# Ledger of designs, part 90: designed miniproteins, single chains, continued (3)

Each design is a single chain, and the fold is of that chain. pLDDT is the mean over its residues in the fold that is shown.

## One batch from the design tools (miniprotein)

Design m11116
Fold by ESMFold2-Fast:
Structure m11116 (fold): chain A 97 residues (1-97)
Amino acid sequence: DSVAGSQKARQDVRDKMQELLDKAKKIADDNKDKINSDIQKSRELYKQSQQQLTPLVSRLLEGYYNTGVSSLVGSPTASQNATDIYNQAMQQLQQQQ
């Protein structure tokens, strides 16, 4: 059922992105003045993956991802960790489509 699958995919994305936001906030508090380049790389990777999702799921991810990236501004390792977790979440989400 594509409708039920889409609803589950959106919920999984919300859960994973909320976890990312919570972790990002904690990391950002410790290292707020580093690594704009890594954050930009993470954002580029997100935008590339965005086209592979349904419009609804893509917009949901965009909102959470932008909030997460903003929270990670200035962290020396947070962008790479966010990229890795984001890639894992995207892979799982694509398997549900």
Scores: mean pLDDT 56

Design m11117
Fold by ESMFold2-Fast:
Structure m11117 (fold): chain A 72 residues (1-72)
Amino acid sequence: SAVLEQIIALGKFLKENKVPKEARRYVEKAVKALAAGDFESGERYLEKAKSLLPKEVAEKVEELMRKIAEAV
C-alpha cells in the first residue's frame, strides 16, 4: 500500500529526528484524520505539530504528510 509506505517513512523520520512526543501526537492525529478523509482536521493537527518544531523539521513533516494525503 502506497499509504502504508508513506506512513512508515514518516514514522522513521520522526524517530530519527527525535521529534517531541507532543508534536508526534499531533502528527498521529493528522495521519488518522487524513486516512479518514477529514482533510480539515488533518490540516489543523498538522499546523499544531509544525508550531512545536524547528522550521526545517516542520517543512519535511509537511512534505511527508502531503505524500500521505496524495496516496489516500
Scores: mean pLDDT 84

Design m11118
Fold by ESMFold2-Fast:
Structure m11118 (fold): chain A 100 residues (1-100)
Amino acid sequence: KPVEFKPGETVTLRGKLPAPSSLKLQVIRIVNGKGEEAESTGQDIPDENGEFELTVTNTTKEPAQYLVIAKHGPLTLVWRTQSSSGELGDPVVVPSSTVE
C-alpha cells in the first residue's frame, strides 16, 4: 500500500542527492492520483552534502502521497516517500520531458 498521510498530518520529507550539488527541490502532493505542487518549509535547496529536509502538511480533506522532484538540465530526479516518517530513499533519474 502506498505511504499516505491523513488530512492535517505534518511530515518532514528527508532525502539526499546521489552526488553533492545545489538543485531546487519541489514537493508534489498526490491526492486520488492527481499531482500538484505542495507548499513546504525547510531546506528546499540541498547543501554541499546533498542532504535536504522539507516539511509539508496535508491541507486537503483526503489522504495524500508525496513525491519530491528536482530538475537538473535535461533530467529530473524523483524521490518517492518510503516510510510514514518521511524517508525518501534514493531518487529515480528520468528525462524531464517524461515527467512533465
Scores: mean pLDDT 73

Design m11119
Fold by ESMFold2-Fast:
Structure m11119 (fold): chain A 106 residues (1-106)
Amino acid sequence: MKLELAMEALRLAHEAALLAIRTMEGPPQETIDEIRELADRAYREGLRAARERGDQEAILEIEIQYGMVQLLIGVLSLLRDKFGESATPEEVRRLLEEARELLERI
């Protein structure tokens, strides 16, 4: 259960980052920081749970997903620097809220 919750939270953080890039304007620093915080928490909890289970496939999946989210955070930061600050869409906020709720169950 903890592993599955952490992996889903990481997936939602990834989806939120992709959706934020699609706004075509600079995301707020608050939104970038929240994506980073949730991804870091999901990575830490997921990796702990996967290691406790000896699940090598889950470890690899978590490492790949986290690496992808870190790349997207770099892109979001670049967009913020170039285009300035825009409002965070409700869909991005919903994904981040769902990720947070999943992590609260761990």
Scores: mean pLDDT 85

Design m11120
Fold by ESMFold2-Fast:
Structure m11120 (fold): chain A 65 residues (1-65)
Amino acid sequence: MIEGELAVGMAEIVLWVMGLSGRARFEGDTLIATLKGKEEDIRRAEEVLRKLAEGFGFRLEVRVE
């Protein structure tokens, strides 16, 4: 499993590249991403973050604001 700080950093890069407002934090084994934006952009970001979670062995929780 990757370090939580690295997981948060990857999520922040994804949000930045996609122009989404949001926050990311890591608790236990779970990356918690709170996303704000268009539903289509949120779905695309969630898909990217889910692939990262599967590849690096952490859980993903997505919250929409």
Scores: mean pLDDT 81

Design m11121
Fold by ESMFold2-Fast:
Formats: sequence, C-alpha cells, structure tokens
Structure m11121 (fold): chain A 79 residues (1-79)
Amino acid sequence: SEKENYEEALEQAEQDIDQLEQLAQQPDLSEEKRQQIIDGLKYGIPVLEKMKNHVEDEELKKRIDELIERIKELIEKLS
C-alpha cells in the first residue's frame, strides 16, 4: 500500500516533468511563465529527496535520483 502510493506519486511526477519539458520547448514561452516553471521545479527537488528517504526499494530510489537530475537539467536549460 505505502510502496504503491509512492510508485503512483513518482509516476505522476515523471509525467509532470515530461509535460514541463515539452512546454519549455515552446518558442513563445513568456519570461513570467518560465520563472513559474523554474520556481515549481526548485520546490520539487526537496519533495523528491524526502520521498527517497521513505522508500526501501533501490529501483524506486534510482528513479527518484534520475528524476531529480532531469529537474536540475531542465532548470539549467530554462535559466
């Protein structure tokens, strides 16, 4: 149950990052919208790090680490 809840939350977070990566490729993305995305992404990192501390599954930990790296790369690309 708890593991299933973390797997669902992680899958949703991965999908959200996929959508933000697509949105970031839009040529007409406003500076205000870009800043909102950056702020949201920066907020997401400590949430994922906290999730990692609560999971025992090494594959889930790896997926969380990979998602954190994707978020960091996206922040750098948008900055």
Scores: mean pLDDT 83

Design m11122
Fold by ESMFold2-Fast:
Structure m11122 (fold): chain A 103 residues (1-103)
Amino acid sequence: LKEGRDLYLQKKYDEALKVYTEASKSSDPLTRAHALRLRADVLLDQGKDAEAAEALRQSVDSLPSYDEVDLLSLASTITASRSAGAELVAEEARRIIDEIVAA
């Protein structure tokens, strides 16, 4: 994931997405979830709100349990997404928080 992060910081979004998409094929659920979360961040910066929301959902669904979801990170995502005008990502993050709280 470090290679993808370095590409993302250089604003090489398409190259970062390729690295994170490959990492999302990992057999390790935590690695898959982390890669999908980072993919959502890149997509959000590209203004691809719907694709970012899908990646965020897939990230949470890849985790072995809700206990491993960082609720503070999701709350931060809602704030950042709204500031960027990415309403679909903000709505998906809130829906995920509601599901975790209800579980």
Scores: mean pLDDT 74

Design m11123
Fold by ESMFold2-Fast:
Structure m11123 (fold): chain A 86 residues (1-86)
Amino acid sequence: SVDEVVDEIFRLIEENADKPMDEVLQAVEELLKKHGIPFTEEMRDLVRALHALVRLLKETTDPEAKENLQKAIDIVREELRKVLEK
């Protein structure tokens, strides 16, 4: 399902949060290729946003900042789901 693909992408980004953006993008492209999904520029932009937000979340200790970052992550994940459904 699209939800499972979004979850797999997010897990991959979390596991590779410390890696450079180009390596994360390559890993997501390979994941999507296995599912027969083309990796569009819109998807690449959303993956870049998720990677940046996940990095910030992992380094953040303030509870309010963590809550705001998690809300931002949830919004980007939902946009990624919508793009994948097209």
Scores: mean pLDDT 88

Design m11124
Fold by ESMFold2-Fast:
Structure m11124 (fold): chain A 61 residues (1-61)
Amino acid sequence: LEQDLEDALSVLEEAKKIEEKYGKDHPLVASKITAAYLIAVGAFVETGSTEVLEKLKEYLK
Protein backbone atom coordinates (compact mmCIF):
# COMPACT_ATOMS: atom_id res chain seq x y z
CA LEU A 1 0.00 0.00 0.00
CA GLU A 2 2.70 2.54 0.93
CA GLN A 3 4.73 1.55 -2.14
CA ASP A 4 1.63 1.75 -4.37
CA LEU A 5 0.83 5.23 -3.01
CA GLU A 6 4.43 6.36 -3.58
CA ASP A 7 4.44 4.97 -7.14
CA ALA A 8 1.07 6.58 -7.96
CA LEU A 9 2.16 9.97 -6.59
CA SER A 10 5.45 9.75 -8.51
CA VAL A 11 3.50 9.22 -11.75
CA LEU A 12 1.24 12.20 -10.91
CA GLU A 13 4.34 14.36 -10.36
CA GLU A 14 5.52 13.34 -13.84
CA ALA A 15 2.11 14.35 -15.21
CA LYS A 16 2.39 17.80 -13.55
CA LYS A 17 5.86 18.30 -15.05
CA ILE A 18 4.56 17.50 -18.55
CA GLU A 19 1.48 19.71 -17.95
CA GLU A 20 3.73 22.63 -16.94
CA LYS A 21 5.83 22.33 -20.11
CA TYR A 22 3.26 21.25 -22.74
CA GLY A 23 -0.17 22.04 -21.26
CA LYS A 24 -2.83 19.94 -19.52
CA ASP A 25 -4.38 18.67 -22.78
CA HIS A 26 -1.17 16.88 -23.82
CA PRO A 27 -1.85 13.12 -24.29
CA LEU A 28 1.07 12.15 -22.01
CA VAL A 29 -0.64 13.96 -19.09
CA ALA A 30 -3.82 11.88 -19.55
CA SER A 31 -1.70 8.72 -19.93
CA LYS A 32 0.17 9.36 -16.63
CA ILE A 33 -3.05 10.14 -14.71
CA THR A 34 -4.58 6.90 -16.06
CA ALA A 35 -1.47 4.94 -14.94
CA ALA A 36 -1.74 6.42 -11.41
CA TYR A 37 -5.41 5.36 -11.19
CA LEU A 38 -4.55 1.84 -12.40
CA ILE A 39 -2.04 1.58 -9.53
CA ALA A 40 -4.76 2.70 -7.07
CA VAL A 41 -7.30 0.20 -8.51
CA GLY A 42 -4.70 -2.59 -8.31
CA ALA A 43 -4.06 -1.81 -4.64
CA PHE A 44 -7.84 -1.83 -3.96
CA VAL A 45 -8.32 -5.20 -5.71
CA GLU A 46 -5.41 -6.81 -3.80
CA THR A 47 -6.04 -5.31 -0.32
CA GLY A 48 -9.62 -3.97 -0.23
CA SER A 49 -8.22 -0.57 0.82
CA THR A 50 -9.33 2.68 -0.86
CA GLU A 51 -6.49 4.68 0.77
CA VAL A 52 -4.45 5.10 -2.45
CA LEU A 53 -7.55 6.08 -4.43
CA GLU A 54 -8.59 8.67 -1.80
CA LYS A 55 -5.09 10.19 -1.81
CA LEU A 56 -5.13 10.45 -5.62
CA LYS A 57 -8.53 12.23 -5.52
CA GLU A 58 -7.02 14.76 -3.10
CA TYR A 59 -4.08 15.48 -5.44
CA LEU A 60 -6.27 15.79 -8.57
CA LYS A 61 -8.49 18.58 -7.14
Scores: mean pLDDT 74

Design m11125
Fold by ESMFold2-Fast:
Structure m11125 (fold): chain A 108 residues (1-108)
Amino acid sequence: SMAEEEERLRRAFDATVAGALGLLEELRNGKVEELKKRMSPESFEYLKRLLEEVEKLEKEGLSPEELVELVRKNKNTNPVLAEAALLVLHRRDRELAYELVLEEAEEL
């Protein structure tokens, strides 16, 4: 059913967010050499930029609606900022984050 597919997508999204947050926490805790051995240089540079954007957004205290607009505005032009905004949104308003990813899945 459509409801079962939506629940599956929500669980997959939660797992993806948990993975990203886990990598950010490893970077925050100084596990730089371990991370560099497990990923490409390009992926490691992406992860560093993602951490910087997440920390900046957390300090700015944006509303969930402002985070939604950052994701929509930046998804094709600044993917690091869009992902950072989506990670912060998932923590602050999980249902709104699900609505965004379900909308994007329907466009595919």
Scores: mean pLDDT 87

Design m11126
Fold by ESMFold2-Fast:
Structure m11126 (fold): chain A 75 residues (1-75)
Amino acid sequence: VEERRAALLERVERLIKQAEQAKAEHPSKGAELDALIERLRALTAQVRAAKTETEIDGLELLLQHLEEQFQQILA
C-alpha cells in the first residue's frame, strides 16, 4: 500500500505541476485548469487517507480520469 500510495502521490504532483505550467501558456483556460488543480489537491488528501488496496485502486482510476480531462482542456 505504501509503495502504491507514494507512486500515486508522485503522479498527482506531476499533473499539478503540468496544469500550473499550462495556465501560463493557455490563459483563456485558466479557470478550467484551476478547477482541475483543486480536484487534484483534494485527491492528494484522499490518497494520504487511504487505508486499503481497494481505496487506492479507486483513486488510481479517478486520477486517470483527471489526466484525460487535462488533455481535453488543452485540446
Scores: mean pLDDT 83

Design m11127
Fold by ESMFold2-Fast:
Structure m11127 (fold): chain A 139 residues (1-139)
Amino acid sequence: SAVERLFERVVRRAEEAGVALVVAVIGEDGSVRVYKMKLYEQLKKENPAVAEAVEQALELTIESARIYLEEGVRIPLTSGVITVQSSSSGEKVTVGVVLDEVVLDGRRLVVIIVGLDPSALPELERLLREVIEEVRREQ
């Protein structure tokens, strides 16, 4: 499907960038696709508490995107910083998050990329903008 091609394209570009931890695509139908990058698997092995905090940041971002989709509110290309505290260790972790909305086959989708740290945001924002623009041109 077009959604699967979008997801695979974002995952490929994010892996190539080498600064992304997780990619997610959320649909207005409540569907959620998540891919954990090679960097995430290394992070989880080295520090499980930091990986837990990254998952918490992703869950917060998915919930926010879902609310916007349900309310019919358009999500512009957005980047931000999320600091979460691990419930298991008390360690504070700061991650960068980029998200944007695309319409494919009349369906609203939100693409989310979680980056290792806020310094990755400019690269991830550019990456997401390029992929979404490519997909919009192919419509």
Scores: mean pLDDT 84

Design m11128
Fold by ESMFold2-Fast:
Structure m11128 (fold): chain A 68 residues (1-68)
Amino acid sequence: DIEELVMKYEGVESARVEKIGDKGVKVYLKFKKDLPESVKKAMAENIRKEILEKGYEKVEIYVDGKKL
């Protein structure tokens, strides 16, 4: 579900999702190498917002192995 959501973003090369507790999630995003850092950050923030709107209370986003 969350993986399908993040893979709809054209700039995302791959994603891994790990649940933490009942309403927590960690999302590990790998972006395509030609994307500017500002675009990666904007996409990651939009993904976080969409996951929060699904009812998750704690969302941790990792971009290219680094926590935002």
Scores: mean pLDDT 80

Design m11129
Fold by ESMFold2-Fast:
Structure m11129 (fold): chain A 86 residues (1-86)
Amino acid sequence: LGELLEELEELLKKAEFGNQEKKEEAERHLREAREYYRKGDYLSAAEHALHAIENALRATKDPAVQEELLELGKRIAELRRKLKEE
């Protein structure tokens, strides 16, 4: 999960976003995800990371960025499913 959060943070920094409000919402959810991750609450961290991805997808019209966000979302969603089963 930590590596996925770092990858998402780098994507949010380097990519261009047309909707600033949705980009800011994505950044806020990412900060919350990192806080939960540091506290050992991996389920809440994964849930906030998915919210960050949803807002980032709404913030961009770049298909390459959308593809990267969707792949990160799949990986985080799989981790979330595993955490809910434990």
Scores: mean pLDDT 78

Design m11130
Fold by ESMFold2-Fast:
Structure m11130 (fold): chain A 86 residues (1-86)
Amino acid sequence: SRIRELARRLSALLDSSASEEAIEESIKKFLEAPKEKLEEMLERVKREYPKAVEEIENSDLPEEEKERLKEALELRLEILELLAEE
């Protein structure tokens, strides 16, 4: 499923050395979360997204790190949107 694919990509971005078991556990945590909690997380992430992106862009981090963090934020938002809509 798309949710599993996105969760796997997010896990790889956060920890490229993560085992298949660790990735599977992360996916299960997203899938098992109550809708109410997912909606709260989505609202919080949406509210914080523009500022988080701005903080990353204004940071002293290398360009590669900035792109990785922005991609992780985008994947997190997309996962939460898909989970909250089910």
Scores: mean pLDDT 73

Design m11131
Fold by ESMFold2-Fast:
Structure m11131 (fold): chain A 80 residues (1-80)
Amino acid sequence: SAAQVQQAIERGLRALRGLEETSKKIKELKKEGMSLEEALKKIIETDPDEAVREAARILLDMLRGIDRAIERSKELKALE
């Protein structure tokens, strides 16, 4: 139905705004000397907006995945 399509669009726009606000907050906290991981953890713990906290959790999980992949790559190189 048109109402279901409209609700899906509105949910997508809210998620996008949450990500945009999370990005702004990361930049502010990094200017204060925080690492990306520290900034994300602070946002998750302190932000009043659940959409912002959820975006920060997703980004932190992605960052941890990337860090593990980089560490594994270093371990493989150390065996050569």
Scores: mean pLDDT 79

Design m11132
Fold by ESMFold2-Fast:
Structure m11132 (fold): chain A 106 residues (1-106)
Amino acid sequence: SAEEEELKKKEEEILERIKEAAKRAAELDAAARAALEAAIAEVTKQVEAQAKKLGLSEEQKKKVIEAARIGAEGGAVLHGDSPDVYAAALGFGQALAALAIKEAVK
């Protein structure tokens, strides 16, 4: 439907903004970088556990971890001036990982 196409377009625009923000992760201050690294470690553990349950290949798992990292970096950059950079990085990392898992399992 036109409504579903509009939502998909908005989701793609949001995803592109996250990916573009992730390229700026090197601009984060020390506190935001520490929060980002902690969030990446946590989402990576979650992805490894979920990949094992779903029987993902090593290649599929690596792609999901990379998507989680991009999401976390984008979230941290978009919320770099927020006191809750960790929650933003974790949430965006989890969201990008979920999308990558959905693509991997078709």
Scores: mean pLDDT 84

Design m11133
Fold by ESMFold2-Fast:
Structure m11133 (fold): chain A 70 residues (1-70)
Amino acid sequence: MRQIAQLWVQIRDAVRNGDWQTAQQLAQQAGIMMGRVRDQIRQRHNNDQDSITQDMQQFIQQVRDIARQI
C-alpha cells in the first residue's frame, strides 16, 4: 500500500514541477503494481467478481488516504 501511495505523491510532484516524462514513467509503474494487487485479490476470492470489486475499491481508498498523509 505505502509504495503505491508514495508513487502517487511522486507523480503529483512531477506533474507540479512540469516533469511530464517522469510522471508518465511513475504512472506506468503504479499501473503495474495495481495489476499485481488485483491479481492477488482475485486469487484470494476464487474469481468472485463482487468480492474482488469491493476489495479493489477498499485498496484504492486506503492508497488515497495514505497519499493524503504524505
Scores: mean pLDDT 70

Design m11134
Fold by ESMFold2-Fast:
Structure m11134 (fold): chain A 116 residues (1-116)
Amino acid sequence: SSSQQAQNQKQLEEHLTLADALEHGARSLERRARELAEYIRKNPEAEKSVIDELENAGREAVSAYNGAADHLLLAGSLADPETGKELRARAEELRERGRALEEEVKKIVKEAREKL
């Protein structure tokens, strides 16, 4: 029905808006995590607070990437088949990026804490 189509379109737009906001937040947090990682690499005696800030920034970035991916998958279920395929591919890319960042941050945090 036209009512169901209007509701689906509204939900699609809401999910795309949330996905976009979360992806932008995730990329900002990832940049902060990478800046902190580089600081730790250049400063072997970096304080516990800096290492904790890296762990927190990384965790928040991963959460935001996963959140963006979830909203893209929901949007994909409401979209036409062609758009849905593109949104699902983008969701997988963001999940993979979050997974890679999580592994990298965990390694740096572990190695840095071993030097405390």
Scores: mean pLDDT 91

Design m11135
Fold by ESMFold2-Fast:
Structure m11135 (fold): chain A 61 residues (1-61)
Amino acid sequence: PIVEIGASEVVEEVTEEKVEELKKRAEQAALDRGGTVLSIEVSVEPLGEKYLVTAKATALV
């Protein structure tokens, strides 16, 4: 089956470092479930003075 596993954090600044951190967390979560990572997508949503950054891994388990 195919599953989606996400990692997200609310931050004051969206940085490349934070984006890569969340991508690695989503990938590791998929691997921890015995999945093969097919794709990783990143989204940023403004939350007032802050941002919600989400990395979604799509994995075959």
Scores: mean pLDDT 84

Design m11136
Fold by ESMFold2-Fast:
Structure m11136 (fold): chain A 58 residues (1-58)
Amino acid sequence: SKEELENKIKELEAEIDALEREVTRQHIDGTLTPEQLAAARQRINDLKAEIEKLKKEL
């Protein structure tokens, strides 16, 4: 349903926001590794692609 799609988009957007906050926190704390940064960027890109796909179904 439209409501289920909207809720899923909201969940994915919240996950992106949480990942971006975590990367920022790890950078400030000096704990961010190049591997962790690359993994976070890949996941954010995948989540953004999924959001775009879901938005096209609305």
Scores: mean pLDDT 88

Design m11137
Fold by ESMFold2-Fast:
Parts: sequence; structure tokens; C-alpha cells
Structure m11137 (fold): chain A 61 residues (1-61)
Amino acid sequence: APEIDVPADGTAARAAELLLADPSLSEETKAIIREAGADLEALLARIPDEAVRALLRAMTQ
């Protein structure tokens, strides 16, 4: 697995990493998370699953 250094504000990147480790998420959702990376707004816009979006908001509070 590639090691990605945390950018200046890693909150969205940490949330993405936690979601990628979650076995309940689909590979499709994980691919979107990997592509958007640390961009919280892009993650919220691209992920169609409202439960995952709510979880992202909770993790990035």
C-alpha cells in the first residue's frame, strides 16, 4: 500500500484513511475516497451514499 504523507490539514485525509480501513464500505466508495483524498468538499460531493457523507462530517468535525 502506498504511504501518503499527511498534508498541512490532515483531518479529511485521516477520515478517508479510516473509511478505507472500514470493511463495511464498498470498493466503489473506497475508490471515490482514494481519488478525492484530503478534499472534504470533493468527498461530500462525489459520494452518493448519504450515510457515508454523514460519517465523513462526523469524523472531520
Scores: mean pLDDT 69

Design m11138
Fold by ESMFold2-Fast:
Structure m11138 (fold): chain A 89 residues (1-89)
Amino acid sequence: SYKERAIEFIENVKEQAIETLRSADVPEELLSEAEEELDKLTEQTKERIANAKTKEEIREIVIEFGREVSRLIQETLEKAAELRRKAAE
């Protein structure tokens, strides 16, 4: 179904986000925090998809999820960079 494909896509986006953070050598504490937040976002998004009434609503939910994941990646990378700068002082 369209919903099943949307859920599969969301789960793949989560896995790619985690891989991106691991590849960037993010500290374990920040990586764990980001993974927990990604898990929460993914589960909330799956519930939104399950409750959606139209394909258009599902598309909007998927787009919003992508934006939230991108923001989380950016914020986590910025936190990692700040910690590295402070450690060098």
Scores: mean pLDDT 87

Design m11139
Fold by ESMFold2-Fast:
Structure m11139 (fold): chain A 83 residues (1-83)
Amino acid sequence: NLFKEIEEKYKQKLDERIEKLAKELGVDPETVRRFLEEAENEIGKDPSDELAEFVKKVAEKYGKVFKHPIFQKALKRYEEKNS
């Protein structure tokens, strides 16, 4: 099924980005994957509608994780690369 194969391809690209981000953050890829899975669960079925509320919920739930000095350094480095 072409639709299923497109979804699979998107997931593979996501896995690659997760591995890259995990290396930059100095954590296991599973930690990043868990965060993204819970973030996606919070956004609900349609991610396009309530992005502001979704971001707020995720920040409240996981903000402390990204306040750790090692994550802050990695995030800043990642932002510099993507700017």
Scores: mean pLDDT 54

Design m11140
Fold by ESMFold2-Fast:
Structure m11140 (fold): chain A 103 residues (1-103)
Amino acid sequence: MELVEELRERARAAGASVFVHPGLTDEELKEALEAILRGERRFEVTPEFQAQLDAMLAAGGPDAGYLRYDPETGEFKGILVRADSPEQRAALREALREALEKL
């Protein structure tokens, strides 16, 4: 998914971190981007993965994100983002908006 790679590159250039599941459909990507742009932390995870997610958040993990469990594959799909400064957050938000406009 070329749009996902463009988003990752733009986030890195801004000094922000982005994790994206490569198997997201355009519709799933749109939903995830809209949730993140609203400032949501939407994590639909199993109890087992909740402990790992809590550890990531405690270690200064993602500021916002969308994660959903896919029972068809047994994996999690979604986007996690981190930005440590207002400037990084502004650049990341702009990249997310541009990605959403292309969907």
Scores: mean pLDDT 70

Design m11141
Fold by ESMFold2-Fast:
Structure m11141 (fold): chain A 80 residues (1-80)
Amino acid sequence: SKELEEVYKLIEEYAKEQQAAVKAMVAAGASRAEIAKEVLKMTKETVKKLLEITKDPELRKKIEEGLKEFEKRVEEIIAA
């Protein structure tokens, strides 16, 4: 479906942008906490775009739950 193609494209674009950003931050000597915060920010922006194109209620719920779990994991990394 067109929706699934748009979802895959957005995920692929996000993965490339995230990889480039993380690589640049590592090269600049950024801390694990700084990298985790930036990745969370990028992930939230991507999830917002995913929810704009996703109409399936079950898939929307899974995306939202996945973000909450990821945010909790990032908070644990920052607190350590």
Scores: mean pLDDT 83

Design m11142
Fold by ESMFold2-Fast:
Structure m11142 (fold): chain A 98 residues (1-98)
Amino acid sequence: LSPQLLEDIDAAMREIQRAVEAVAQRNLSEKSLQREIDYYNEVLSKDPNNAVAWLRLGQSYYLLGRYDEARRAYERAIAVGDDAVQAQARANLAQLDA
């Protein structure tokens, strides 16, 4: 095989490996975010006034592209949170509306 053909094959193989790794990383990230959502839903089932848990739940939904669930969680964080949590949740809501 010519040196150029070997380089082209190696480049194609590296590109395929990068694509496979990107899909695997995305799947791992989605599974991690789903575990976070499950965890905070469990926390909130026991303490629905945990404003930090609502804020974290909203952030996890946002990262999954589940913007309606993120909005509802941020609105709950505003309803039960202190000034600091309310400020962060409002900033996150503004980002959803951009």
Scores: mean pLDDT 83

Design m11143
Fold by ESMFold2-Fast:
Structure m11143 (fold): chain A 78 residues (1-78)
Amino acid sequence: GAKKAGEILRKAAEEVKEALEKGDVKKAIQIVTDALKEAVDLGALSEEEATRLGMEVAVLLQSGRGEEALKKLEEAAK
């Protein structure tokens, strides 16, 4: 349910923040990808919702907009 998706995405946001503090954008993207796959596998997000969110967050991370990427993950976790 929504609560499970929120827990997964909140944990992912914390791990992404740590990866970005270390300058590891590739690891940040991998954390998001793995978290979204877990949420889909548990039925907490649809594949379509996970794909859309994953693309939006990856673009923000790749463009150096890490704060906006984190905000997007935190908003999705609500």
Scores: mean pLDDT 82

Design m11144
Fold by ESMFold2-Fast:
Structure m11144 (fold): chain A 85 residues (1-85)
Amino acid sequence: MAEAEQLRADMRAAFERYRQAKANLDATVKAGASPQEIFDAEVELALAEIDYAVTRLAIQHAPLPEDVKAELLAESDRLRAEVDA
């Protein structure tokens, strides 16, 4: 159970990072920021995307019951859909 709680926390943290990175990039572009500032925001979004992918892989390969993994992955999918909407 502790492992499932940690995976859930890591997944939620990764999605919060992704949400913030996406919002920051959108705001930076709308503000007409410098090419360097836009590049930095794009790099952060790319790193946040990798972080999300890593948390999903960690859940898939965790030594947990399949139903627990399915619940965590379903939450991951819902959070991603919410951010991408």
Scores: mean pLDDT 85

Design m11145
Fold by ESMFold2-Fast:
Structure m11145 (fold): chain A 62 residues (1-62)
Amino acid sequence: MDEKEAGEALYRQGQEAFKKENYEEAAKLFGMAEDLFSKVPEAAEKQAEAKANRDKALAKLA
């Protein structure tokens, strides 16, 4: 599976979960996207975005 495409799909799913206020699921999905983007040298910006959105979702749970 293309790690960049998989990461982008999980990132979009995380955004949808966040929009529905399912912050636990959003944090999980953004975390998975961050991990996949970390394996793609060209996706450093997307990795940072996934991390920022995961941290934002986790902040909603605190």
Scores: mean pLDDT 83

Design m11146
Fold by ESMFold2-Fast:
Structure m11146 (fold): chain A 86 residues (1-86)
Amino acid sequence: SEAEKIIDEIVKLIEEGNMDEKKLKELLKKFLSLVFDLDEESIEKMAEAFVKFIKELVEKHGPEEAAKIFRVMLLSLIKTVEEEKA
């Protein structure tokens, strides 16, 4: 799916330790817009919260483990939203 491709791009960006926050935020906004029917302001706030959360995961667990944790969280989010829409 398109959402899963974006997750893979986010995960790679985190894993490489080269965290371009602008690119990460753009990918998160794109992901959130595909998964949720929310206004632009809500998408912006959620993306900012996720960037902060990713930074905290990297500081605590390192890039590789942070990427794995975040991937599982995003995939679980997609499945939950899809199951509720079915």
Scores: mean pLDDT 80

Design m11147
Fold by ESMFold2-Fast:
Structure m11147 (fold): chain A 83 residues (1-83)
Amino acid sequence: MKYKFDEKFKKLLQEVGYKKDEVTLGEAIGLIGAYVVERGLFDPEDPRVADLSGTLLGEIFGVDRIDFSDAEALKERILKHIK
């Protein structure tokens, strides 16, 4: 299933080089992961957790920290910004 995305999420996807106007949930999860990896946001003491403080992703999700091992919570956060 393909989704369109809001303006803030579109900005984030453009920062990781994504050029399409629609995304699958799997693509969105992968692009979020690429954003975190490219910026070195994973906590060195707990690599399951990313520090989003001061990032566009943190603004979009409304949180300073996210656990990437919780796949369902991550999906729910993404689905609020893609439709």
Scores: mean pLDDT 79

Design m11148
Fold by ESMFold2-Fast:
Structure m11148 (fold): chain A 64 residues (1-64)
Amino acid sequence: PAAVKEALETASPVERRALMEAIRQLLDGKPLTPEELAEKYGISRSTAERILALAQETVAANRA
């Protein structure tokens, strides 16, 4: 989706890494909480929530 691509292009390297891990954990059936993601990557909780929402949307779109 264009929104995910644009977010990846404008995001910091840490935010991109957080998004990729969130997607991987969702695919593995081990979803992260926003606080876990925020603490692990040193990002704000609101940024972590946005990243998790994008990860969920990306996984849902790919599962069809």
Scores: mean pLDDT 74

Design m11149
Fold by ESMFold2-Fast:
Structure m11149 (fold): chain A 83 residues (1-83)
Amino acid sequence: APSPEEFEVEVDIALVLIAVSIGKKAAERTGNEELKKLVDEAQKHVDEAIASLKAGDLETAREHLEKAREYIKQAKEVIDKIK
């Protein structure tokens, strides 16, 4: 079984992946290039978090998850400006 810390990182990855999926759909619907770039950056950091988790580097995984969340927050701000 994964450790409690590994489980927390896995849950955080899953939640961020859901947010990235929603953001990709919003970028497709709006055609907004800034939104697309922010969502692409969030995806990159999630991919790096997954790789770090697989390597057992929970600290680096958490750092990439924090960066992904920052890009998701910026993407939400762009969506609010478009509407």
Scores: mean pLDDT 85

